# Ledger of designs, part 65: designed miniproteins, single chains, continued (2)

Each design is a single chain, and the fold is of that chain. pLDDT is the mean over its residues in the fold that is shown.

## One batch from the design tools (miniprotein)

Design m6246
Fold by ESMFold2-Fast:
Structure m6246 (fold): chain A 74 residues (1-74)
Amino acid sequence: SMRATLRTLAGLLAYGISQNTPVEVMLKALREWAEENKIPEELTERLEEVVRESYENNWSPQELRDRLLAVIDE
């Protein structure tokens, strides 16, 4: 399902933060993954905003995951 796929993405992005992955690499990976899985552009842009905010505010991997899941569960 789309939700299961998006939850997998949230976990992968949280893992990326835990590995100190640069924001540009994270955003590129998110965009490529979203395009491959045909995620709507508006949702992709919202997820990109959450990832950018996580770097600006130094969120933990868990905080990023929780915020991504909140967007997905809207």
Scores: mean pLDDT 84

Design m6247
Fold by ESMFold2-Fast:
Structure m6247 (fold): chain A 95 residues (1-95)
Amino acid sequence: SLAAFRLYLEELELSQEDIDKALRNFKEVAVKVAEALGIKASDKVISEAFSLYLGKKYNIPEVVSNPEKAEEIVAVLEEREEEVKKITKKVISEL
């Protein structure tokens, strides 16, 4: 998931410092993005869903403990891709 997250951050054209900061705080970033989107789930499910979303985007295999719940969240993230990008940039800028 961190490999897929790094690729995503690079596509967002973030500085290397912001990329390194975001990678160290992946769970916090995922949870805050989900909160801004109104997604209600545990931190663990949100982190796994974000990993699955990014893994699908970059064709990197991801294993999650609750695939059904994670896939429901992934569908929301895919539908709102532009919002996810904007919120992710904002969350990282506030780290």
Scores: mean pLDDT 86

Design m6248
Fold by ESMFold2-Fast:
Structure m6248 (fold): chain A 83 residues (1-83)
Amino acid sequence: KKALLEELEAKLKKVADNDLKTLVTQVKKQGLNADLVEKKMKPVLEKAAKELAKAFVDKDVDKYKKVQKELYGEIKKAIEEAK
């Protein structure tokens, strides 16, 4: 009954929330500014979840890979800025 896109977006958002918690915990362990990382990464992860869900439904492998690569870059940048 629900569109595949809506179900996939919900699943990926839950994964993103868990990944954010893991990242914040790791950043705290390193003595970095965890609050800054959480604030910056929350909207980035939510946006990535929606874009990945759409790319998967559209069977756009290139877009899926691009979003994953951009997300990885944003994570690295947020950690560097938290130093």
Scores: mean pLDDT 79

Design m6249
Fold by ESMFold2-Fast:
Structure m6249 (fold): chain A 81 residues (1-81)
Amino acid sequence: GKELEKLEKQKRVNREIATQLIAIGYLIDNNKMSELEIEVIRLGSELGLSVDEILKIIDMSEEEIKKKLEELKKKLEEKKK
């Protein structure tokens, strides 16, 4: 939520905690997240995406999530170079 956005802005070391809280929220709401949604959260947190950006991607259709997932993989490869 809004508190996670503030946490992400202030502390990069707490980004994983914020991402885990987002994942827990979606697990509760949907009884079980898809593997695509889990992958988006994982890659997004590694790339340092905002909480808002990660939530927007997860709220997309399966096809849009797959497209974003491919883009995130490419960005992660570039960042790790």
Scores: mean pLDDT 65

Design m6250
Fold by ESMFold2-Fast:
Structure m6250 (fold): chain A 75 residues (1-75)
Amino acid sequence: MLSDEEIIEKIIETYEKNKDKSFEERFLAVVNTFLKLIGDKSPDAKSIDEAILQLLSLPEEHQKIFLEALKKANF
């Protein structure tokens, strides 16, 4: 399993690669990358609503890592 720091780094990297895209495309890229990094086997989210529902289904510990990554990425 990746450390919290490694997950945060990969999320920031994904955000930077997608910073010129729309908010929806950036958010979906970041969420889908996060889900893969924590070992979630669900299909990739195709909408913001779907991504939010997938995030809310995660353990609180994983949700906190995601929020920390968003803060550090200045998202």
Scores: mean pLDDT 79

Design m6251
Fold by ESMFold2-Fast:
Structure m6251 (fold): chain A 74 residues (1-74)
Amino acid sequence: SLEEKLKKYEEKYKEAKPIVEKALLAEGASREQAEKAVEEAFKELITTKPELLEDDSKKEDFLKELVVLAFEKL
């Protein structure tokens, strides 16, 4: 389930969240918009590209995709 996957990847989310939020804020997003965008982007990434979260060698690809998706949510 999505809830089980969110719990499994909670630490990766916590590490990525401040990096991605900072990028959105730098481009003029409000804190509320940035927080919502990152959360929605992470949920989409878990459902569409879970392989990026399972392999630490793909950590850079995970961050890049999360940033792209988060900007789309603004």
Scores: mean pLDDT 82

Design m6252
Fold by ESMFold2-Fast:
Structure m6252 (fold): chain A 77 residues (1-77)
Amino acid sequence: SEAEELQQKLSEELQELGDKYMAASAEEKPAILEEMKKLVEEAYKKIAPLLSEEDKERLEKFLERFKSTVEAQIKAL
């Protein structure tokens, strides 16, 4: 429940940033990507203690992949 609420909030906040990213100029996009990265890292710290070890491992793998993708996007800009 608490983990689900935090995951839902993260999803909503990422969707809002995604909408901003699509509307943003090329000069604004790197800052939005960095904000997305920070948001995911902060959410992970709040959610991870609420999860089983197996679910934590899945979330860590997701976060690592997401972070790498965002970093690659920033470097490509």
Scores: mean pLDDT 79

Design m6253
Fold by ESMFold2-Fast:
Structure m6253 (fold): chain A 80 residues (1-80)
Amino acid sequence: SKEEEIYKLFQELGDEFNKLKEKGLASKEQIEKMQEIKEALINKDYEKLKKLLEEMKEEWKESAPKLAKIAEKLIEKVEE
């Protein structure tokens, strides 16, 4: 289902973000935004989820390209 695919992409995003965090490369602001993304997903607030993901994609575009790509895939799946 669409919801299962969204969940899988969110798990991939979380796993890659945890790697960034373990390396000390995640800012406090990014950690807080990831928590907001998780809450939006739990609440099925897909409009807020998309907005937060678009903001994080811009932040990660040059600094963490793999995270930016996962965020983009998640945005595309939410828009389906």
Scores: mean pLDDT 86

Design m6254
Fold by ESMFold2-Fast:
Order: sequence, then C-alpha cells, then structure tokens
Structure m6254 (fold): chain A 81 residues (1-81)
Amino acid sequence: MKLSPVSEKELLRHLLKNLGIEASDEEIEEYLNDPSLLLERAKSSPPETQEKYEIVYDYILLQKENQELLEKAKKKEEEKK
C-alpha cells in the first residue's frame, strides 16, 4: 500500500463525498466491481442524486477504460523502444 497511487476505492469515496453522496466501504467496493449498481441506486434516488450517480457511473467507466488504454500504451511503448 505504501507505494501505490491513490486507490480507485479512495478516489471514488472522495468523488461521492464531493457530490454529497454518503456510501459505505462495502457499497464503494460493489460500485467498483459492478458500476451498473449505481444506475439501480439512481432509480430509487431523488432526481438530483440520480444525476450524480450517473456522473459517477460514467466516471468509473472512463477511469477503467483509460487505465486499460494507459497500461496498453505503456506496454506498447516499452516494446516499441
């Protein structure tokens, strides 16, 4: 844990807090494992909170996709020399 960058869990917690959404550690882990749960939570939430959950959902997808692309880019750069 010492040399790891900010964990996705901690980053997600920070984002949810900034948006005024309180979530337990278990809920945050569930959202990271299955982001579609955020859309289910949105359905049972007020319109303001629904929009915030949708923003978080999109952000998680972008983060995961961006991380995969970055990892692939790093590997390709290293191979390409």
Scores: mean pLDDT 71

Design m6255
Fold by ESMFold2-Fast:
Structure m6255 (fold): chain A 69 residues (1-69)
Amino acid sequence: VELTPELREQVRRFQRNAGLGEPDGIVDERTQRFLRSVGLYDGPVDGIFDEEELAALERLRRLAPSLFD
């Protein structure tokens, strides 16, 4: 799955607002671990972005839209 420019910008805002370090728009292992810790993602922490990470980000945006502002 490729990150669209819009999705990448949303990931950057989320990383910045959640305090996950450098906001580079990449769904890395740190981002995956955060999603697992809040119960939105149960896949592997391997630094690979796929459909499960996309679904987890969509769920997070519905539950905590302020993280993407």
Scores: mean pLDDT 73

Design m6256
Fold by ESMFold2-Fast:
Structure m6256 (fold): chain A 95 residues (1-95)
Amino acid sequence: MDMTDQQRVDRFQIAIDDIESRSQQYIQDYQNGRITPAQAIQNFTNMDHSLDLIIGALQAQVAASTDPAVRAQAQAVINRAQQLRIQIQQQIDQL
């Protein structure tokens, strides 16, 4: 069953919220000695890969959509995902 363009953007927004929440949890786990630097790097690398897939899917949707509101919302979600990728890369570089 295919989702509407709006439902797809909303679902990706929720996925990014979940990734952001998990990134905060992994930072806390690392700071509290619950995970090793290698485990933290692996977890952040997996999150970066997930964000890359979300960005690619949203970019394809922006290219295909004729609704300016959907395109604007999808672009805002892409921008948020790109900023989160920068933050994740900075965390990896500090480990």
Scores: mean pLDDT 84

Design m6257
Fold by ESMFold2-Fast:
Structure m6257 (fold): chain A 62 residues (1-62)
Amino acid sequence: GEELLEKLKKIMEELGITERQAIAVALAYIESNGDRAKMVKTIVEKTGLTEEQAKKALEILE
């Protein structure tokens, strides 16, 4: 919902990444539902972000 949009904005501002990359983070979080290792791997593969950037983005979504 609305809360997810707020978190996407925070991810973009904090990490300096694109809207497309932030959306990919949110989709990985939703689709992997509880599997953090799978979320990180999916984000890295889909966006080209580092594993550390992927982890940081997921922390903001929590």
Scores: mean pLDDT 80

Design m6258
Fold by ESMFold2-Fast:
Structure m6258 (fold): chain A 120 residues (1-120)
Amino acid sequence: SSEDIEYIIEVLENLKEIFESNADTLIKLYKEGKITAEEAIENAEADIERIIEVLRELAKKSDKEVQEILEELIEKLKKIAEEMKKRVEEGEDIVDVLKKAKEEVSKAFDEAIEKLKKLK
């Protein structure tokens, strides 16, 4: 229903904001020398994994069209986490890695939310 879709959109908007806020906090803590690069990346990866788990549970209870949108978002989030790990292994700056992950996660959520809005 439209009401069920509105609820899912609200959950996605909240998950997006929580991830963005956490990424900003991790960047700040790293710049202040309060956490290591490894701790910052592990925390960001754990946040993505937690988000994927929430999205999987929502997808199981959703109609097929909503499920397909959520499954596409899950696959994008997995690729973002994999690329983040690769960039760290290649010696990229942790702040740049986290900023890029934040940008890509935000974009993936915005695309999913826009698709959900088109379903009513």
Scores: mean pLDDT 90

Design m6259
Fold by ESMFold2-Fast:
Structure m6259 (fold): chain A 100 residues (1-100)
Amino acid sequence: SMKEAADLMLEQVRAEFDRLKAEIESAKTEEQLNEVKDKAVFFLETVIDTLEKLGVPKEDIERLRNLVEKIRSAKTKEEIIQALDEAYRVVEEVFEKLKK
């Protein structure tokens, strides 16, 4: 069912967000930080593509795309983590709507 699929995907998204934040915190060079940023962007774009296929409203998709751009433009670990936390909150809200 869509509810079961949404619950599984949200669990996977949560685990990946936690892993990405840990990698950002552990990055020691600008190169390492940029590599983790690229991973975060790719992951969020994959999530967005899946949500679009599930029929999520355009307004929620645009919110997530704006957060992808915030991650791309972020220059500090704090900025990246803040954008990831905000993206995770939007994803949670969207999945809760899908369970209705």
Scores: mean pLDDT 84

Design m6260
Fold by ESMFold2-Fast:
Structure m6260 (fold): chain A 110 residues (1-110)
Amino acid sequence: MEPPIAEIDLEKMENNKYSPEVRELISQSIGYTILGIGYLIDGDLKKAAEAFERSSEKLKEVLKMTPDDKESKLMLAKTLLKLSEVYEKLGDFELAEKYRKESEKYLSEV
């Protein structure tokens, strides 16, 4: 086994591809997703939906700044799937289908 001869550019590691503002929006989105999962565990479906909606809003703002970012599109698609699951549990099948279709749209762009 020879070690891979890859010159690690430390400046590229320090230069995150995201601006500080985009990183903050992604961090807030992750925080809302964690809150939504917590509410699902507690059985508070309405608060879970609100948390996942706020997470999706933050990711949509990220995509306004970085419209071709595949990682952010994938995160948004996964968050929209969680919203679809929550609305299905709430018995709102129309909103569940809306969010499922929106998730599929973002997944098709990844």
Scores: mean pLDDT 79

Design m6261
Fold by ESMFold2-Fast:
Structure m6261 (fold): chain A 75 residues (1-75)
Amino acid sequence: ALAAARAAVRAGVESVLGRGGFSEALAQAIVDRLAREPEITPASLRRVTLEVAAEFGLSEAQREAIAEAVVAAFE
């Protein structure tokens, strides 16, 4: 589950923001938060992605686009 979520997070972040140090840092922070969740579901994946992206200072539109892309890549 966590390995699949990690792949989905990287794919989703890169699809919206492109490749780079910022995208890698954001993806790693999302995965680290997900590792603390009791279960990884589309709902928990979306919630964690939105929370962490907000902490990174991304706009509402960017946060929503990333969350949508991450969930789509996971399913």
Scores: mean pLDDT 83

Design m6262
Fold by ESMFold2-Fast:
Structure m6262 (fold): chain A 78 residues (1-78)
Amino acid sequence: MKSTKEDIEKVAEKIIEELEEKKEEFEKKGLPEEFIELLEEMKKMVKEALEKGKPKEYFDALAEKYREVGEKYEKYEA
């Protein structure tokens, strides 16, 4: 199967939408600005993945970053 740039762009658009939704949730909950900054950094990583044409490696790094944000959120609430 050949992954086109358009296929990768669709995946990236979905990830960006999910990050935007999480940002709204975090803002409504009054989380520290550092959590919002992490979500913005993740959006930047998605855009860089598209630009560099190495989406697999960048998306793996993005998934790890997403886990980090979730872990920090859990510790902050707990």
Scores: mean pLDDT 70

Design m6263
Fold by ESMFold2-Fast:
Structure m6263 (fold): chain A 104 residues (1-104)
Amino acid sequence: SELITFIRNLIKTLDEAIKRAEELIKQGKYKEAQLLIEMTLGSIEVALAVGVRIDPENEVLRELLDRTVELSLQSQTSSAEENLKLLREQRDWYEALLAQLEAE
């Protein structure tokens, strides 16, 4: 499934960003962690927006896009540590969605 492969690639992107953000926060580099988180969410938004444009009837892609846009806006007013928590919650939600899709 193209959708399953796409979601797996989003999870991989989030895992890499989470690991790097954790390292930056541990080093006291909060501004760099914040920028990485914002850039990661922006990259996911672009990928999802392209997906929605290609398959406008896919409600899963639209829901993913809407949720990512909301988190991206929230990230601009939250601390780096709060945003790291939000990335982990987003990653876990993608894993739960992936498990549901694979069970179908």
Scores: mean pLDDT 84

Design m6264
Fold by ESMFold2-Fast:
Structure m6264 (fold): chain A 65 residues (1-65)
Amino acid sequence: TEPRQFRAEHLSTETGVDLLEANQSATEAAQKAIERGGGASEIGSSAHLVDGVPIGEKHKITLLE
């Protein structure tokens, strides 16, 4: 099986994000990506604590071939 290639593009970093809101946003984005179907670009959000500060990161992921 040929390995899939993908392109990841960093969009933004946001400080002071609510971790619960970020998790809900990620779930909504995943649901919308599923509804749009394969081959589309997807925006994924993640949130984590850095030195006690909530930080959210957004990436645009596009499947290549």
Scores: mean pLDDT 62

Design m6265
Fold by ESMFold2-Fast:
Structure m6265 (fold): chain A 91 residues (1-91)
Amino acid sequence: ELQKKAAEALLKAAELLEEAFKDASEETRRAVTEPLREAAKLALIPEKIQEALDLVKQRLATLKSTTVVPKEVVEAMEEAIRLLEEAIKAL
């Protein structure tokens, strides 16, 4: 259940990024959204929750350092991190 909520939060962050970068090239939109969609898939696999968490943390740090990120994207990614950390504790 926590894993599903984390995956949903990551997919929401990807949708928000796609909207924020709608005027950018398709390649740029895919480059910023694909890691979050991949992390959402990993979040649904119990053995891969730590990998999903590490990927989300890495991507959030990169986005904050290299671009202006809408607060809603940051909030969705931080919510996903919180849910993934709780899922790991529940295992």
Scores: mean pLDDT 80

Design m6266
Fold by ESMFold2-Fast:
Structure m6266 (fold): chain A 80 residues (1-80)
Amino acid sequence: SEVEELAKELEEKLPAIEDFLKNSTAPFEELKKRIVEWVREKSKGLDLSEEARKLIESLEKVKSVEELIERLRELVKELK
């Protein structure tokens, strides 16, 4: 399914996302916005569970790189 393809793509990209966030000189809020927008675009039109939708919405509320990566891992588990 498209939801399972999103889960796989996100899981495969997590190490690169973490590396990008840790090695970027840009402010965290700008980096977070780019990641959140990417996740939202990839999830657009997909039949997601309520829990998956809540996790995606909650991404904007994270305050650190560590919290963002942890929540993305939670999203991968929910999408599987």
Scores: mean pLDDT 83

Design m6267
Fold by ESMFold2-Fast:
Structure m6267 (fold): chain A 104 residues (1-104)
Amino acid sequence: SKLKEERRLVTLVEASLTLALLNARIHKEHGDEAAVRATLARLAAWLDELLAANPDLSKAVRDALQDARAALRAAATQDADAAIATLRAVTDRFAALLARLLAE
């Protein structure tokens, strides 16, 4: 089922974003702003790979991945506070998307 595959993909993305948000916050608390930016850059690159590997995604999932990739890539060039705020917003969006997919 396409829906079942998309649920698995969105679950993986949401979990990865949640762990990355925790990791970025820990790096910031230790004054390692470069590690915060590197975390967002790696996430954006991974989302690029997911988009390339999954050409037949629904519009909702594809749009969320494309928007997240662009936002994280841009935020990776910002200060740590702005980067963490963007990562949180992206994480919240994927949590909402997952809730919608699970309700279907």
Scores: mean pLDDT 90

Design m6268
Fold by ESMFold2-Fast:
Structure m6268 (fold): chain A 61 residues (1-61)
Amino acid sequence: SVEEAKQRGKELYRKALEETGGDVRAALQRAIDELNSDPTLSDEERKAGIQAAAEEAEKAL
């Protein structure tokens, strides 16, 4: 669902933030790459997940 895709986007961003040592821009790019590589997501779900990850990143900038 779109709601689940948003939660996945946030989780991917948070995981990437830990892996990059707090590099917000690198973490966002990693989250976007993971979402773009997920074949189980529809185009709408992928877009929603990317937007959710970007919104989390903007709060930290």
Scores: mean pLDDT 83

Design m6269
Fold by ESMFold2-Fast:
Structure m6269 (fold): chain A 80 residues (1-80)
Amino acid sequence: VLEEFKKKINELLDKAKKSLKENLPKEKKLEIIEEALKELELLREMVENSPPSPIKEPLLKLIEEKKKELEKLKEEVEKL
């Protein structure tokens, strides 16, 4: 179950990055990033509420790293 979250986290970020390289309006790029950030926050809550597991702490760190990366992308798009 938690290993599946890792796949979802990576796919979500990869999809967001790919979309941002397309020639899309600023508003659309912001929507994509905001949606990705909301999905990551939901995944974080689900992981935090899961039973103790060796992969729980690494997953929380991964989510936090990906969230920071998306926040940087959001700032870059907002400057456009």
Scores: mean pLDDT 77

Design m6270
Fold by ESMFold2-Fast:
Structure m6270 (fold): chain A 87 residues (1-87)
Amino acid sequence: MRTLEEAIREAREAAEKNKGKDEIDLVASVFVEPERAQEALDALMKALIDIAKELGYEVVEARGRVFPADTPEGRVLAVASLKAKKK
């Protein structure tokens, strides 16, 4: 899904800009239908963990949340956030 892939790409770009810091925070979010929120959240979290590991970081905290969104389509906002520290 292009929207999900774009969110992951933006998170990767942000992580690369902060490469070399002892600690990085990664966040990715996407608007999805409520019934797809868990699938989107799982995909975002997997991507953030993969990005952190690729950059040589250890995951120390991971949080996923789904927020109600005031959209005409009744979508919700799935947000994955991750804190990682350099090994």
Scores: mean pLDDT 79

Design m6271
Fold by ESMFold2-Fast:
Structure m6271 (fold): chain A 82 residues (1-82)
Amino acid sequence: NEELRKQLITLINSLIEAFDPSMPQPSAIKNLAEELRETLQKALAYIQENPDLPKEKLLAIKEAVLDPDVEKMLEKLKELLS
């Protein structure tokens, strides 16, 4: 689903910018900002390099990046990208 892919790429890019370790970070992500940024960059590359990703996989990545618990987001993304 091209629309879902574009939405997800936009969302991930916004999160990568939000987790910039050179900027002040919310306390919830301060200790994880670098690892989150690296993992989000890997997720972005994975989506961009795999245009034929099934909708179910794209939805799983979307659910992971929308998790309000940043530790769970990181854990889910690592599992999906392994």
Scores: mean pLDDT 77

Design m6272
Fold by ESMFold2-Fast:
Structure m6272 (fold): chain A 60 residues (1-60)
Amino acid sequence: SAQEEVTEEIIEAIRRKVAEGASVMDINLEMQRLLDEGYARGSDPVELAQKAVEVLKELL
C-alpha cells in the first residue's frame, strides 16, 4: 500500500543516516524530522514509530 511504501522510504532514510556514521544526537534529530515527514505523507504513526525504535535499538 502507499502507507507501507512511505514507511519503508522513511525507515530506509533513517538507516542511511546511521550508516553515514552520524552521532547519536544527529541521528535522533534527523529521525524526528523524518518521522514528521512520514506522518505528513500518510504513514501509519504506530507502525512507523515502532520500526524507528527498532532501528535505534540496533545502535545500542
Scores: mean pLDDT 78

Design m6273
Fold by ESMFold2-Fast:
Structure m6273 (fold): chain A 85 residues (1-85)
Amino acid sequence: VDEKEVLAAIGAMLLALGKLFEKQGNYEESARLYEKAADLFVQAGDYKGAAEAYRNAANSYEKLGQTDKAEEWRKKADELEEKAK
């Protein structure tokens, strides 16, 4: 076990928790959890995981009516997808 492996595991856990809160309609908490998951995935070098987390955060912000934030997070997800090549 190394630092990046631990960060990726915690990121995956936060992503799963974000999906749970999203299913419950708690979009504010789901967005925060997705952002934290994305940060951890970036630190772990898991750009694919980070892109998924940012897209999920964008969807949560869209549901909150925060379209500017949703567009910002979608842009970050697209940039990370390019890095995941």
Scores: mean pLDDT 85

Design m6274
Fold by ESMFold2-Fast:
Structure m6274 (fold): chain A 62 residues (1-62)
Amino acid sequence: SRADSLAYRIAQLRDQRAQLEKQAAKAAEQGDDATKERLQRQIDFVDQRIREAEEQLRRELS
């Protein structure tokens, strides 16, 4: 179903976010501010995609 597809996509995006957060934490520990900033922008983009997918899922289940 569309709801199942959206749930799967949200799970994938959350996994991607977790991986990016681990990379950003490593960059921060090493003082690599440029890499940390780039990864934070990627996390922000993934967060936006998660919100969009969650809103679509809420509408689908209503």
Scores: mean pLDDT 89

Design m6275
Fold by ESMFold2-Fast:
Structure m6275 (fold): chain A 112 residues (1-112)
Amino acid sequence: REEALRILVEARRRLLAIAKEGDPAAEERAAMAEVVREALVELGVPAETVDAAMAGDEAAAREVARALDERLGTPVAVAQVETIIALGGIDEMDVIALVLGLGVDAEERLRA
């Protein structure tokens, strides 16, 4: 669990460095997607599942969320992904935002 928390904190730091000057351009968004892909693969999610989730596959997004919640010991990722799907489906920026948000929670848990 502590290793998973550290992976998420590092992913968040890398994402914030890319998006430092405001809304990401297409090149910056691609770099952010690669950071998320690397972090999720390190957390045990197959690369093809991550790629499918970022392409809008709801079943793949649920699999990503389930794997994250298993590693973190919380139901937060599944609850968030189900909310996003209910509001209009999932896309690449939603997956990036999920990892960024979980990185905030991970940093708080490592400080405690």
Scores: mean pLDDT 79

Design m6276
Fold by ESMFold2-Fast:
Structure m6276 (fold): chain A 66 residues (1-66)
Amino acid sequence: PLPRPTPAPPATADTPEEAAERLRAVAREAGYEPVGPPVVLPDGSVALEVRHRRTGERVTLVGRVR
């Protein structure tokens, strides 16, 4: 006997754009700003390249989207 699949509960409404907005907010709080568009990874993560406002250092932030 196989169980019937239940539809997932309503997701947190995290589209790639919403996840990117969250990453931008986190980056801004840490003193970074985005330097390019967000990239959706095959594993469901969103990568956002950011640059530190003071030092100009570039890093990639990764967040989950669901």
Scores: mean pLDDT 69

Design m6277
Fold by ESMFold2-Fast:
Formats: sequence, structure tokens, C-alpha cells
Structure m6277 (fold): chain A 68 residues (1-68)
Amino acid sequence: SELEELKKKIKEILAEIESLPVTTDAQRQLVDTAKRLAEIAEKSDDVEEQKRLLYQLEAILKTLREIA
């Protein structure tokens, strides 16, 4: 289902975010935000909310890769 695919993608992106080196306060805040967004995603069954959360997590991942 679309919901299961979105939840899987969110878990995969969170795993990538958590695998990145964290040495600055800015990086720690982004990782903490990502964890919170993923937690909201786990509790939600709204496909549109999942898509929005996925987009935000992808943006965080891109930012973390740019800072590193």
C-alpha cells in the first residue's frame, strides 16, 4: 500500500540521517528534528501527512550532507 511504502521510505531516510557524523549543535538539532518527524509519521495513518513528513526528512538529509 502507499502508506506502507511511505513509512518504509521514512524509516530508510531516518536511518541515513542517523548514520551521518554529528559534531555541531546545528547538526544535532537537525537530527533531533528528524527523529521527532519520524515519530509523528509512525503514529499517523494520513497519506498526505506522510508525504509532507517525507519531504521534510529529505530536506533535512540534504542539509546535513551539505554541512558535512
Scores: mean pLDDT 85

Design m6278
Fold by ESMFold2-Fast:
Structure m6278 (fold): chain A 93 residues (1-93)
Amino acid sequence: VPLPPVDERDQAAVDRDVRIALGLIYRGIGNYLLSKKRYDEAAEAYTKAAEIFLEAGDRVGAADSYRNAAIAYEQAGKTEEAEKWRKKADELE
């Protein structure tokens, strides 16, 4: 069976798939930066991932990314920022 042409795909489905892929990339960047103890940059990457997941309709991916951002901010000593992002994650569940 031949593969269907990708140029005939629904634009909304393509946009969603691209957003999910981009969210996963930013989450991966956050994980890498966290492993390098670059906590502020890791938190920024995780918050960007969460925003992208929300735009894609992935509330679970967004909640997990906000929790990771909170962990990164806590490790950076930014307790108030960490609490803000934990609250955002809780609001998604």
Scores: mean pLDDT 80

Design m6279
Fold by ESMFold2-Fast:
Structure m6279 (fold): chain A 106 residues (1-106)
Amino acid sequence: SMVHERIRAILDELLALPKASILRDPISPSLSDASKIVDDPMSLSLIQAALDAGGITTLETFEAMIERIYNSVKKLYPEGSPEYLDAQELYDFAKKRIEAERAALG
């Protein structure tokens, strides 16, 4: 699928970014009990597994999964922390890439 190939390209770009470490793996309870704060943990690695399994077929679904990661980081880290700012930068990057690919597909 052309959509699958474009989603994979965006995901590969995100995974290659140095700041992506905060989003690569599911948020672990390092300083707080993350399981009590985040009922449905998401990460770039889980998105990659879902994409490879054929579970992501639209840019909308992909964007929603990226947003879930960002919302989880916002719950666990204070506004203005390096982790919060890195997640915000990565989410903004992802949104711009997704909109560019959506325009190219339309």
Scores: mean pLDDT 75

